# Designs tried in a protein design run: designed miniproteins, single chains, continued (3). Part 86

Each design is a single chain, and the fold is of that chain. pLDDT is the mean over its residues in the fold that is shown.

## One batch from the design tools (miniprotein)

Design m10997
Fold by ESMFold2-Fast:
Structure m10997 (fold): chain A 83 residues (1-83)
Amino acid sequence: LKVFYVDIPADPEEAEGALLLIKEIKEKDPDALIIAVLHVPEEEFEEVKKRALEAGADLVLRASEPEEVRAKRVREALAQARA
């Protein structure tokens, strides 16, 4: 199983590039697990999360969440992908 972490920056132009990268990875390897880490303001989180999932992300995380919380979500996603 290939796992990709894609940071989605707060800057809209860079965020568009990151979303396009997610789509390209998923088109080339549909079985890849893509984890999108969002650095956007809280008020933009739900909209960007929706766009990341539409692009092919399997899991969306807040960059503002503690590392331990993010690690737990990743482990749970990996367990589901391997089942």
Scores: mean pLDDT 81

Design m10998
Fold by ESMFold2-Fast:
Structure m10998 (fold): chain A 68 residues (1-68)
Amino acid sequence: GKLKAVSPTTVTFAPAKKFRIVSTGVVLEVGSEAEVDGFKVKVVDETTIETESPAGARILDGQEIEEV
């Protein structure tokens, strides 16, 4: 699937408890916090990532993910 920015700070995806961003190799799961290209991101539920800034959402938009 792909990550989709739906607001300046919100990114959505197809339901997955744990997934990898294919381009970066970063593995995320519900409740995890990580940095992606210097921006903090948090997986808040099985379909939603929140970023602290609009730049984070823009970087994540269109990124391919795989369930792990």
Scores: mean pLDDT 80

Design m10999
Fold by ESMFold2-Fast:
Structure m10999 (fold): chain A 83 residues (1-83)
Amino acid sequence: MNAKIVQQVEELLAELQALKEQTTDPALQKQLDEQIARIQSLFNQIGTGAFPTEEQRAAVQQQWQQVLEEAKKIADQAKAYLA
């Protein structure tokens, strides 16, 4: 697996976990937990999944981009709450 992707995932998970610990809003904590679980699940699927076709690999790449965008939005919401 690409070391740069692994580092990106580790940094994102650490940021979301830190935001969850700093956030006192139960709704935001739930959203952060959801994003953490989603990122971990998809990262594991990418690392161990069998993708015999280009179409399947492209679909997983699109799903990864969507998850990253959603996680960033939730992180931004949590940061705004803490400001």
Scores: mean pLDDT 75

Design m11000
Fold by ESMFold2-Fast:
Structure m11000 (fold): chain A 73 residues (1-73)
Amino acid sequence: DEEALRRAITEAVVGKPLSEIPQAVEDAVRAMGARLLEVEVEPTTDRGQPAYRVRARVEKDGKVYELEVVIPA
């Protein structure tokens, strides 16, 4: 489900340097039997602190999910 995909992506990318985040998202999505359509990572802020916003579009079981997670930079 969407929540399981969001959780898997979050767990895969936490603590990763920016350069490794896209591959970590692809690997996590693939491990869940889903297909990564798009991934974007941008520096941002969360509660005034440096963060990365990760946006992914994922296809699973004929459904497309648009997922956004914010992780500490």
Scores: mean pLDDT 83

Design m11001
Fold by ESMFold2-Fast:
Structure m11001 (fold): chain A 72 residues (1-72)
Amino acid sequence: MKYRLTLTSAGPINPAVIEGVVKASGGEVLELRVLDAHTAEVVVEVPDDQVELLKANLRAAGYEITEEEEVE
């Protein structure tokens, strides 16, 4: 499944951390766009059974998911 996620962080956006978290959760980053110092938009592909793990891992890394949209 593909998801477009808007991520916010109290610290600066780190694309390498986001990519590492997605990969560790069994997914891949298809697109990553840094919108500002604290906001990024990411399109990820992740198995259905791993989507909750991805969300938990992103939150553990300090990223809040403010918007979520399933795409395709």
Scores: mean pLDDT 84

Design m11002
Fold by ESMFold2-Fast:
Structure m11002 (fold): chain A 98 residues (1-98)
Amino acid sequence: SLEELKEIEERFEAYYRELYEEDRERFLEQAERQVELLEKKENPTILDLIGTKAMLKVLKEIDAPEELIKRIEEVLKKIEKKLIETSDEETAEALKKL
């Protein structure tokens, strides 16, 4: 459900905020590695989409490098397009509302 997807997104946001509070530079390095893996991933999941959205939100809040933000936004658009095209109607509509 949309409500469950939003709850998962909030949990990912909390997780990423905790990571940056512990070590900002390590969090940025992990974000770069994650986006590189996602760029090469042929079959992204809904959890990849939600986690990437949450990560992007936190990166914007901490004024992360603009180049990293743009790269993640491009990956996110590719993931969203593929998932919407391959998901059932109910799931696609829920993803559009996130």
Scores: mean pLDDT 83

Design m11003
Fold by ESMFold2-Fast:
Structure m11003 (fold): chain A 90 residues (1-90)
Amino acid sequence: GVEEALKKGAEAAKYAFKGAAKKGATAATGAALAAMGGGVGAALAARRGDAEAARRAGEAGERAGKAAGGEEGEKAAKAAREAGEAAARA
């Protein structure tokens, strides 16, 4: 549901921050905000009953997580995808 999507979005932001931390604080914050945006977007779409938009938001967060790089970036991508899937099932 919406709460699960927000929780997964927060997890995606945490891992994206860690993945991008080696690039500097500004890059880490930007990566975290981009990944969080996927989870928040998914939750908002779920509130509107738009499962397709929720899934697309999760996919956008997944791309942001992968862009952060490393193992942490992959964990961010997985969490963002799961946020979109959880929101789509609400």
Scores: mean pLDDT 74

Design m11004
Fold by ESMFold2-Fast:
Structure m11004 (fold): chain A 84 residues (1-84)
Amino acid sequence: SKEELIEEAKKAYEEGKALFEEAAVGMGESKLSPEEAKELLKKSIEYYKKSLELLKKAGASKEEIEEVEKALKEVEETLKRTVP
């Protein structure tokens, strides 16, 4: 159902957000190596992509889709800046 797809998308989005926050905080506090941070960022990207696919399948609002696309772009840019 549309509602089920949206709930799955929200769960994927929250999981992606949590991983991104873990990577950002861990890097900022010098508790994660660049390699460890990259692994978390890559997982965050996969969850955001999953969320985006589910939202599109559900026919979700443009606003909901754009929110996830913006989050995905932010984590992709962060990954590009994260070097060993």
Scores: mean pLDDT 86

Design m11005
Fold by ESMFold2-Fast:
Structure m11005 (fold): chain A 87 residues (1-87)
Amino acid sequence: SAAKEEILRKLEEIREIAEKEGIEEAVKHTDEAIELVKKSPENPSAATISQLMELLAKTNAAVKDAPEEVRKKVQELLGEIYELLKS
């Protein structure tokens, strides 16, 4: 679906930011989220959505000490993913 493809693009962008900034924990959690989304059907279960939300929360926690510009951009992308998951 368009939503699944958009979520994957946003996760890849977060991964690139985290890798550039050397935030290994954010890279790890984002990679796990990407794999979960790729393996999920177009209409994922509530359990799968919950697992994805947990990984997104861990990614957000991993960037807490990052520079403000980096943190804001990651939080913006995470917010956009949350909106797509609610649709």
Scores: mean pLDDT 86

Design m11006
Fold by ESMFold2-Fast:
Structure m11006 (fold): chain A 55 residues (1-55)
Amino acid sequence: AAPEVTVETEKGGVKVIATYDGKSIKVEVEGEGASDMEINEAISEAAAKALAKAA
């Protein structure tokens, strides 16, 4: 199996967890109170960090 890389990012009171398994990225959003903009920024940041860490 490909190595699994997990990155957590927190923004605006929500935690975004991105997991890269060598084929796809799984993104989980936990918490509440963040704006849509903050959630989108956190998702983008977590996904980018997971890909960079896996490279």
Scores: mean pLDDT 76

Design m11007
Fold by ESMFold2-Fast:
Structure m11007 (fold): chain A 85 residues (1-85)
Amino acid sequence: MIDSGKIQFLALLEAERRGDTERVEALRKAGKEVGNRPISDEEIAEIEKLLGIPLSRSEANGVYALLKAGFSVEEIKRIIERLRA
């Protein structure tokens, strides 16, 4: 099962592996902000359109945290694809 936590965790590991300390700190902050508020159906639809893939609410929550942290659409798509493999 893919969830917000797994998406954020894999993104954090990738950022740490490349020494991107700014992205690591941005994701920690974004994860807290996103965790305090449920994502709306409109926000999920917007994210699905942006990535071109269908997402569960939990997957969309994780993606939203990555977008807020400044991860690119291409990086986010690669993270989701790896988790779905």
Scores: mean pLDDT 80

Design m11008
Fold by ESMFold2-Fast:
Structure m11008 (fold): chain A 67 residues (1-67)
Amino acid sequence: MSDVEAAAKGAGEAVRELEAEGAKFPLSEEQLRRAIERAVERAKELGAEGERAKRIAQDFVRMSSES
């Protein structure tokens, strides 16, 4: 799995978890931070390397929160 695919999957799952917890859009700074942390953690579990995974996950989480 590529870093992009791993980060995108992690970001999608993190945002869905926040929605399941009752989060509403737009996400607060605290909610965005938590989603990014979860996304990076999941991306690392899927084999992505830290700094690149973090950047990509941040972009995907923000994109999902704006939708």
Scores: mean pLDDT 72

Design m11009
Fold by ESMFold2-Fast:
Structure m11009 (fold): chain A 82 residues (1-82)
Amino acid sequence: SEAFRAELQAALDRVLAKLEEALKAAKSEEEREKLEVTALGMEAAARLLLAGRPEEEIRRVEELAREAKSPEELRERLRELE
């Protein structure tokens, strides 16, 4: 599982770096909000996966990220899962 964790962490780091660059390049507030929702959802899901949480919890976080209308809404819904 060490190799799997290292690969997952490296993949997460690469995707988050791409999202950060996309956020800097975003031309509208709506585009920025969409990218922030994507980044928050991916980070939360990866954190659960690295912690060995059940796939059902990971899927729920991914679903919340897809349904969220704003970064603030997603942050509130993620706080409720704590």
Scores: mean pLDDT 78

Design m11010
Fold by ESMFold2-Fast:
Structure m11010 (fold): chain A 136 residues (1-136)
Amino acid sequence: KLSPATQYLIAQVRFQQDSMKKSIAATIEANKDKSKEEQQKILKEHIDRLLEAALGSIDQIAEDLLSLEVDEATVEKWKKALSDNVRTMQDNMKKAIDDAYKQNLSNDELLARLNAIIDTNQANTIAQIQAIEAAS
């Protein structure tokens, strides 16, 4: 049985990553008629903006959890896990973008690779959230 705080945090992770998938798909579609060099640059810059937004969201979630009297040590462990995983996801997505453009992959194949990275990050993050609660 998961605590309400853990359920809230998992829901926020799922919401953030679903929003990220939609934002990436929209960015690819909006720029499809531009040069491949411009598409690659715009998409990588968009990934950087998504990281900044995600880190800001994590800081706000941590403050919200503290206001609900969740144990400070547990909140700091969750904040670290969320932040580390978002940074790893950014690095993996940027590498996937560079690789896809070098190999001249379709936008559909690129989007599938980026979605797979987001799904893997979601699964790993949820598992870590649950493990931290179980250890608390």
Scores: mean pLDDT 88

Design m11011
Fold by ESMFold2-Fast:
Structure m11011 (fold): chain A 93 residues (1-93)
Amino acid sequence: SLIEQLENIADQLKAIKDMLDTGLKKNNGKVNKDVLKKIGDLVKQLKDKADQIYKQAKKTLPKDQMPKLEEIYNKINKLANDILKKIEELLKS
């Protein structure tokens, strides 16, 4: 289902966030800039895919599923934006 696809994207973003947080702790706050750029690109791709699925789901899902759709989409946007902001700050340092 479209909601299951969004849940899968949320899980992938959480895994990316956890890997980034682990990498920062392991390397005393230092992560290779090329690796950071690749992670940023992956997160942007996942966010773009989520945006397309959300548009489709909003048109096709029944009204009683809209709260679950909004909940998972908001979670995805928060995760993606938090990761991208962190990467941007690390790339400037």
Scores: mean pLDDT 86

Design m11012
Fold by ESMFold2-Fast:
Structure m11012 (fold): chain A 74 residues (1-74)
Amino acid sequence: MAKKLAEEIVEKGWSAAEALAAVEEAVENGTPEDAEILIEAAKEAAKAAKDPLVSGAYLGVADVGEYLLKKKLE
């Protein structure tokens, strides 16, 4: 599941809000590995984005995801 969601974030241009919701769900209800896959997908979406504002939004999703995952694992 997480790999398919990751590909949709990067290739189909999910909004930052949709990507954030997927990351938050994976952190809370999924495995740490699933959360890391989606966080990396947000980083890849940021690299693929041609608009700097869109790129920044995806980097924000990745930062929030990393923070939430760190808190859950500590």
Scores: mean pLDDT 76

Design m11013
Fold by ESMFold2-Fast:
Structure m11013 (fold): chain A 66 residues (1-66)
Amino acid sequence: MIPPAEWSEERGLALLQSLPASTLLAAGLSEADVRRIKAGAPLSTLSPEDRRRALQILELAGFTLP
C-alpha cells in the first residue's frame, strides 16, 4: 500500500530544491532566500514573506500545510 503523503519540512524543502532558481524568483522569493533553499537551510531561516510564498508553492504542489 502507498501511504498517504505527509507534510514534512524536509520533503517540502526537497521539492523546493528541485525547482529551478528562476521559478522560485518568479514566485517572488528573494535571491538570498532562494540560495538558502538551494543550500538546504531550514524554512525557518527564510524571511516571513518568502516563507509564506514557499509554503504557497508547496500547497499548490499538493502538500497539506500544518
Scores: mean pLDDT 73

Design m11014
Fold by ESMFold2-Fast:
Structure m11014 (fold): chain A 64 residues (1-64)
Amino acid sequence: MEEHRRMAEIARKWVEGKATDEELAEYARLLGREFETPEEAKRWVKEQVDRMTAGGRAGAAALA
């Protein structure tokens, strides 16, 4: 349950432009994704956040 709250915090920080590369890598790990480099984790998380933002108000509701 703590993982859900941490993921929401990191996603919110990313939308605000405040998330660090380490926080984005942590977000990917909390979703059960394994990456060899922080850059791969960062890219994957960016794609997920962009999908939520581009997916319309349904994505916004999930973050609220």
Scores: mean pLDDT 66

Design m11015
Fold by ESMFold2-Fast:
Formats: structure tokens, C-alpha cells, sequence
Structure m11015 (fold): chain A 115 residues (1-115)
């Protein structure tokens, strides 16, 4: 169950280009932080100089909220040669290669845990 969920998340993030940013027609969603940014001209509201809106915690932190996942995530980070802080920085800085490297390492760690 947990391994199935992590595998599905890793595959989805690889399919989305490994940047953790999801762009829709109206919004940009940072799946790592849960932040939502409304595109200019899509929201009609007074005070039109700001395009960002923070909502309550609807999207859990990408990899840190579930302590049961920590051993697998720690193994993935070790295999990728990065710390959790370096991975978060890679997401924020849109380092697609570093994020992809982590996600590929995560899939390998899941496979090793199933062996």
C-alpha cells in the first residue's frame, strides 16, 4: 500500500517533468509546498497587483509528512547522493535533472524494499 502510493507519486512526478510544478489554465501549483499562484487576468478581484494566493494545507508536503515513508525516502536520497534539503532546493530552483535523479532513485529504493 505505502510502496504502491510512493511508486504512483514518483511515476506521476516523472511524467510531469520532475519539477513538482503543475501548470493549469488558471493556476500554477507547487506540489512540494502546496502554494497556489493565480495567473494574471484569470481572477477578477480588487487589488490586481498580486497574482499569488496561499491556501490552507490541501497538498501535503511531497515527501516529509508520512514518517512510515522516511526509510524509503532516506534510501532514495542516499542513492541519489543528496540530502533532503538539497532535494527541496532542487524543487524550488526547478533543477529538473536533480529532481528526476531523486525520483529514479526512489523507484529503485521501492523495488529493493519489495525484493
Amino acid sequence: SLLERLRAMARLQLELGADSIVETEDEIIDTASGARYIKAGKRKAPGSGRESEFEEERIPPLITADPAAHPIIDEALRRAGMSLEEFVDAIVNRDEEAVRRFLEALLEAIRAAEA
Scores: mean pLDDT 57

Design m11016
Fold by ESMFold2-Fast:
Structure m11016 (fold): chain A 83 residues (1-83)
Amino acid sequence: SMASFEEGLARLEESAKKIKDEETKKLALEYVRLLRELLEKGVPEEKLAEAEARIKERAASLPADTPKAELLRIVTEELRKVL
């Protein structure tokens, strides 16, 4: 349900606020904001699936020791493209 999804987003936001690294924290909070916008705008599943595929391709090309901030940057960039 929408209420369960909103609860999930609130929990993600609280987790993001506890991140010590400022860059990673900012990107994690941006990720939560983008998820909320995608929900509110009602973006088609087709576009979300395309974004997920691009995220997976970009992530697969990265070294195993890539910082979490860089992974979050990729996710937020691809999600912005479908808004």
Scores: mean pLDDT 82

Design m11017
Fold by ESMFold2-Fast:
Structure m11017 (fold): chain A 84 residues (1-84)
Amino acid sequence: MEEESRRLRAEREELVERVLRGELDPAEVAEAVRRLLREEYELRAKRIKPTPEEVEAIEAKMREIEATSLEEIRAEIEEYRAAE
C-alpha cells in the first residue's frame, strides 16, 4: 500500500517533468495528474481506519485537487523552472 502510494507519486512527478521538457501537452497531463492525486488519497483512506475528521479532510482535499489541479500544475511548472 505505501509502495503503491509512492508509485503513484513517482508517476505524477514523471508526467510533470515531461511537461517541463516539452514532451507532453499540459492540458492532457493535468487530467492524468488529477486522477493520480485522487488515487493517492483514496489509498490513504484505505490504509488506516479514518476518523470522521480524517474523512472530511480527505474529501475536502480531493475536491480542492479537482478544482485546482490545473492551477497546481502551472504553479509547479513555474516554480520548477524558476528553481533551475
Scores: mean pLDDT 65

Design m11018
Fold by ESMFold2-Fast:
Structure m11018 (fold): chain A 93 residues (1-93)
Amino acid sequence: LEETIKELSKDKTNALQLAFAAGALLGYAERTGDEKLKEMAETALKAALEANPELKDELEKYFKKGYEIGLTTPEEDLPEAVEKGVEEIRKKS
């Protein structure tokens, strides 16, 4: 998840995918109590929102979807679930 966030954040055209992955990281961070991952997730969402204010509602929507996945998906299945979500968003632009 952390590496996915770092890679997506390098290109602003990945804003929706970044918001989704950041949501998943936040959900995972909250269930594990990892404050550093929580900070990383919040920083990534803030950067996406600041770079793409016109997409605010859509970014928040995908962040919330990711957050739900991060909270509810078993740890061993989480990387695959995030990868699938990122690819689906990318194909829909």
Scores: mean pLDDT 80

Design m11019
Fold by ESMFold2-Fast:
Structure m11019 (fold): chain A 61 residues (1-61)
Amino acid sequence: GAMAAARLQRIVDEAEATARKARPNIEKGLEIAKEAGNYDGTTVEQLERMHRDGLVAARLA
């Protein structure tokens, strides 16, 4: 229903905002991974999206 849709949208919006705030930490983590030789080609944008999706999943669990 409309209330369930509104709740899901709020969760998504909050997760997106949190993931954007985490972007500098994601970039630093990728820099460290590249220096360690553990880099698989994953982009900052992909990791930010995965972080957002994980936050949504955790909120819905």
Scores: mean pLDDT 79

Design m11020
Fold by ESMFold2-Fast:
Structure m11020 (fold): chain A 94 residues (1-94)
Amino acid sequence: KSEAEIKADELLKEGAKAFKEGKYVEAIKLFLEAAKILHDAGLPLSGAALNVLRAALGSPEATFLSEEDRKKLKEAFEKLPEEEQKEAKKIVAL
């Protein structure tokens, strides 16, 4: 794996842990950081992290998550600065 992939993997793992602990804002921030690293390296974001970010953006596609988790992620995302919200929409849409 490239150095970018290793760093992204670490952030994805920390994000998953934060999500499991109910730290939704922290989880979204960690997943977005991983998504930025992968995007800059020309690598796709996929799997659980993409699904969590899609749920945070209000996408109906996040079928692997409970309705409660989807609601909590959306609420947490709305607490982020508008600049981060706009950037997330660009990264996840790609």
Scores: mean pLDDT 76

Design m11021
Fold by ESMFold2-Fast:
Structure m11021 (fold): chain A 93 residues (1-93)
Amino acid sequence: MEERIEILEARRKEAEEANDYGMLGESLVALGELYLEQGRVEEAIRLYEEGLEYLLKVKKTAPRALEALARAYAAAGRDEEAAELRARAAEEK
């Protein structure tokens, strides 16, 4: 599991250096999923929020990232925020 985080962190750094906001956003979301699987919920939320910001710089919508962030908020007990993100993801499809 740690090896996967190292690979995604390296990919994130490459995307940052290349100003590839799409790849950067996707890498941050993938890192967030791994951290969430490890029970590192607050770190996952931070990574998902950053990833969503970068994805929205190059896309009109990012429904998968919104759904991922909603799952992380629910895991943190932030159910109202999770519900709002799920509603937003459904509209963006």
Scores: mean pLDDT 79

Design m11022
Fold by ESMFold2-Fast:
Structure m11022 (fold): chain A 97 residues (1-97)
Amino acid sequence: MESEKIYKELKEYLEKVKKRAEELLKEIKENKETLSPEEKLRFDAELGLLQMEVGVAKIALENNKDILTEEQIKELEEMIKEVEEILRESERLLEEA
């Protein structure tokens, strides 16, 4: 199925973005009490890049909804939501620092 290729590519992309988002959140949590202004700027920049990458995935999903199965769409939407929640937590922690 043509849908299977697109599904796999989007899933792999989102898995990589999620891993990087989780790694960023972990680094922020481990360093939140000793965070320098320069480190905060670097984390803010990485957060911004990850937010843009999630945006690309959302656009790709919308553009391919007509060829993806309902199950594939739901799974990809859930993955996007999970990444967005991780990124929101990172943003909150950086604002509190």
Scores: mean pLDDT 86

Design m11023
Fold by ESMFold2-Fast:
Structure m11023 (fold): chain A 73 residues (1-73)
Amino acid sequence: LETQRQQAQKYLVKAITAGQNGKLEEARKYAKEFARNSEPQQVENALRHIDSLLESGQLSEQAAEVLKKALEE
Protein backbone atom coordinates (compact mmCIF):
# COMPACT_ATOMS: atom_id res chain seq x y z
CA LEU A 1 0.00 0.00 0.00
CA GLU A 2 2.66 2.54 1.02
CA THR A 3 4.88 1.58 -1.94
CA GLN A 4 1.94 1.80 -4.36
CA ARG A 5 0.90 5.15 -2.87
CA GLN A 6 4.44 6.49 -3.27
CA GLN A 7 4.51 5.32 -6.90
CA ALA A 8 1.15 7.03 -7.50
CA GLN A 9 2.49 10.28 -6.01
CA LYS A 10 5.45 10.19 -8.42
CA TYR A 11 3.03 9.96 -11.34
CA LEU A 12 0.99 12.88 -10.00
CA VAL A 13 4.14 15.03 -9.72
CA LYS A 14 5.15 14.07 -13.28
CA ALA A 15 1.64 14.84 -14.57
CA ILE A 16 1.58 18.29 -12.94
CA THR A 17 5.12 19.10 -14.13
CA ALA A 18 4.27 18.05 -17.71
CA GLY A 19 1.10 20.19 -17.54
CA GLN A 20 3.10 23.18 -16.30
CA ASN A 21 5.45 22.74 -19.29
CA GLY A 22 2.58 22.54 -21.82
CA LYS A 23 3.15 18.83 -22.49
CA LEU A 24 -0.54 17.99 -22.31
CA GLU A 25 -0.35 14.45 -23.77
CA GLU A 26 2.43 13.53 -21.32
CA ALA A 27 0.40 15.10 -18.48
CA ARG A 28 -2.63 12.98 -19.47
CA LYS A 29 -0.52 9.81 -19.57
CA TYR A 30 0.92 10.34 -16.08
CA ALA A 31 -2.47 11.39 -14.65
CA LYS A 32 -3.97 8.10 -15.91
CA GLU A 33 -1.10 6.16 -14.30
CA PHE A 34 -1.80 7.99 -11.02
CA ALA A 35 -5.51 7.08 -11.21
CA ARG A 36 -4.68 3.43 -12.02
CA ASN A 37 -2.49 3.22 -8.89
CA SER A 38 -4.93 5.11 -6.61
CA GLU A 39 -8.13 4.52 -4.67
CA PRO A 40 -11.18 6.70 -5.57
CA GLN A 41 -10.65 8.97 -2.54
CA GLN A 42 -7.03 9.62 -3.61
CA VAL A 43 -8.24 10.64 -7.07
CA GLU A 44 -10.75 13.02 -5.42
CA ASN A 45 -7.94 14.54 -3.31
CA ALA A 46 -5.81 14.97 -6.46
CA LEU A 47 -8.67 16.80 -8.22
CA ARG A 48 -8.88 19.24 -5.28
CA HIS A 49 -5.10 19.71 -5.35
CA ILE A 50 -5.22 20.52 -9.09
CA ASP A 51 -7.95 23.11 -8.40
CA SER A 52 -5.69 24.66 -5.73
CA LEU A 53 -2.76 24.84 -8.19
CA LEU A 54 -5.00 26.47 -10.80
CA GLU A 55 -6.18 29.07 -8.26
CA SER A 56 -2.58 29.84 -7.21
CA GLY A 57 -1.49 30.26 -10.85
CA GLN A 58 0.82 27.22 -10.80
CA LEU A 59 -1.24 25.50 -13.55
CA SER A 60 -2.84 26.88 -16.68
CA GLU A 61 -6.59 26.40 -17.23
CA GLN A 62 -5.85 24.08 -20.18
CA ALA A 63 -3.47 21.90 -18.15
CA ALA A 64 -5.94 21.67 -15.25
CA GLU A 65 -8.75 20.54 -17.63
CA VAL A 66 -6.55 17.85 -19.21
CA LEU A 67 -5.47 16.54 -15.80
CA LYS A 68 -9.02 16.50 -14.38
CA LYS A 69 -10.43 14.72 -17.44
CA ALA A 70 -7.70 12.05 -17.28
CA LEU A 71 -8.31 11.49 -13.55
CA GLU A 72 -12.10 11.15 -14.06
CA GLU A 73 -11.76 8.56 -16.86
Scores: mean pLDDT 82

Design m11024
Fold by ESMFold2-Fast:
Structure m11024 (fold): chain A 85 residues (1-85)
Amino acid sequence: SAQERLDRVIARAVREFEASKDKEKWLEVELQNFKTLLVDNLPSPAGQQAVDYLQLALDYTRQGNLEKAIEYLRQAIRAAFEVFP
């Protein structure tokens, strides 16, 4: 199902983020890739929300608040999935 696919994508991304030795760089790359994807496509509220959540995840990672970073990473993926299912 679409829900099972979304849950697997979130679980994989969280695992990769947690395993990364450079969590800030990992999120910076994800944010830049998604911003590039949005430039190539028509602007959408959900797409902008995904960028905003990724930026919050990055900001909390820089502060050392990994619990909040993971929360916002999950929200970013959910928002992105609405635009690019």
Scores: mean pLDDT 83

Design m11025
Fold by ESMFold2-Fast:
Structure m11025 (fold): chain A 76 residues (1-76)
Amino acid sequence: MEITLEGGEGGIASQLLSLDARGELTPETRIVVRLDGEERVLDPEEAKELLEEYISRLLTEAVDKALKEQEERLKL
């Protein structure tokens, strides 16, 4: 089965997490990721690795953004 994921890193990560949680990432499943006009075909193992990378990056970006927003509120 082929599943196509499209969107930003957050959207793709959310969709991958949902698929994993539902047990839809089987060895016979091909995952096609479209990001910034690039198309990548991932096996479930590769998809799990990509999900971990995206979550780590999104968490770091969210923390940095929250800290910056908090600092701006304190300056005003």
Scores: mean pLDDT 73

Design m11026
Fold by ESMFold2-Fast:
Structure m11026 (fold): chain A 82 residues (1-82)
Amino acid sequence: SRELEEERRLLEEARELYEEVKKKHPELIEELIKRVKEAFESPPEKAMEIFREVSEEIKKLIKDPKKAGAVESAILEEAKKL
């Protein structure tokens, strides 16, 4: 139960952090979402490469590992909605 509560809290926090970063860097976030969408349309090997590249781009932009992870997760979910 506690593990599920912590996961839910992290998910909500991730969404808040994503919105904050999106307001500051909207063009970059949009580009990263498009790249992830391309990964969904690619063979598994190419998709894995794109996901790695997106993760590295986010880490370069966002120094806080927790915030970087939150933005990465949110970008993946936004790409799935397309």
Scores: mean pLDDT 78

Design m11027
Fold by ESMFold2-Fast:
Structure m11027 (fold): chain A 88 residues (1-88)
Amino acid sequence: DPEIQVAEETIQDLKDFIKKHLDPESQKEYLERLDELLERRKKAIKEKDRQLLLEVFNELVDILNEIIDKASGGDLNKRIQLRNEYFK
């Protein structure tokens, strides 16, 4: 399932971005949120719960936007550059 593969790759890209661009306190918060999402994703796959899988995907997109906003400090051009560099 392409959505399942994209979520796994996205989670890894998010973890790499967090470790490189966020402060230690924010790193801990977001890495814990991503680990919770990984557990929810595993449950969704095991139970074949498409709705739960979509909810996990949407929350991953929200985290992506939040961490890019934190790293860019509100600079739109930097936000676009970071998104294009890390998330294709």
Scores: mean pLDDT 76

Design m11028
Fold by ESMFold2-Fast:
Structure m11028 (fold): chain A 90 residues (1-90)
Amino acid sequence: ELEEEILRGVFEIYLASLALAASREHDTGEEAVEWIARELKERFGAEVRFTDDPRRLEAVLEKDGYRITAVIEADEEGHVRVLEVKVERL
């Protein structure tokens, strides 16, 4: 549906921008993903969970009747990538 597609696209662009910013500000992957976690919590009230890998996080937020789940990972040098963005209607 159009609304879900737009929301996914906008969020993907936002996360890509955030990943680029984190990669510039931090020298390690752990620091980069911690910075992203803070930004997502502060700006969207996202629930953020770290996995067994401290360089990988999962963020969940609910907005306008949708649940958005993002999985983000950084390498050892702090290069961040978005692994998954999932949008589901509640």
Scores: mean pLDDT 79

Design m11029
Fold by ESMFold2-Fast:
Structure m11029 (fold): chain A 56 residues (1-56)
Amino acid sequence: SHMDELIERMVAGAVAAIKSGSLPADLALALLRHELSKVASEEQVEAAVRRVEEAL
């Protein structure tokens, strides 16, 4: 779905920003939560955050 594609893109972007040192992990995760909370359920937001943490 378009939502799944958006979440995957945002997760990939957060992981890339953290690994490159462009953003500290806590700030990247806070921004991810903030942006996804506008369009996704709480469960989807927490799953996305967990995906970023697992990719680090």
Scores: mean pLDDT 87

Design m11030
Fold by ESMFold2-Fast:
Structure m11030 (fold): chain A 84 residues (1-84)
Amino acid sequence: MEEEKKRLERAVDRAIETIRSPDPFERDVGLALAEIIAALAVKSGDYETAAEIYRRVSETLREVGGDPALADEYEAKAAELEKK
């Protein structure tokens, strides 16, 4: 579990860094990666990790001046998972 946890954290960090790209295609790739990682966390019952990923995505989109509606959507996804 040690190696898996560190690899997951690194994967999340890379996805977030990719979302910070000014290139729309790279940003979409980062968003897709974050959603895949969050979905895997949900599948394993780790709703806290999935919520954390969606919160970081929302915050990153706001930081880079991305679509505010999309940032709000990810924030809502995080809030729903936190209720679980």
Scores: mean pLDDT 81

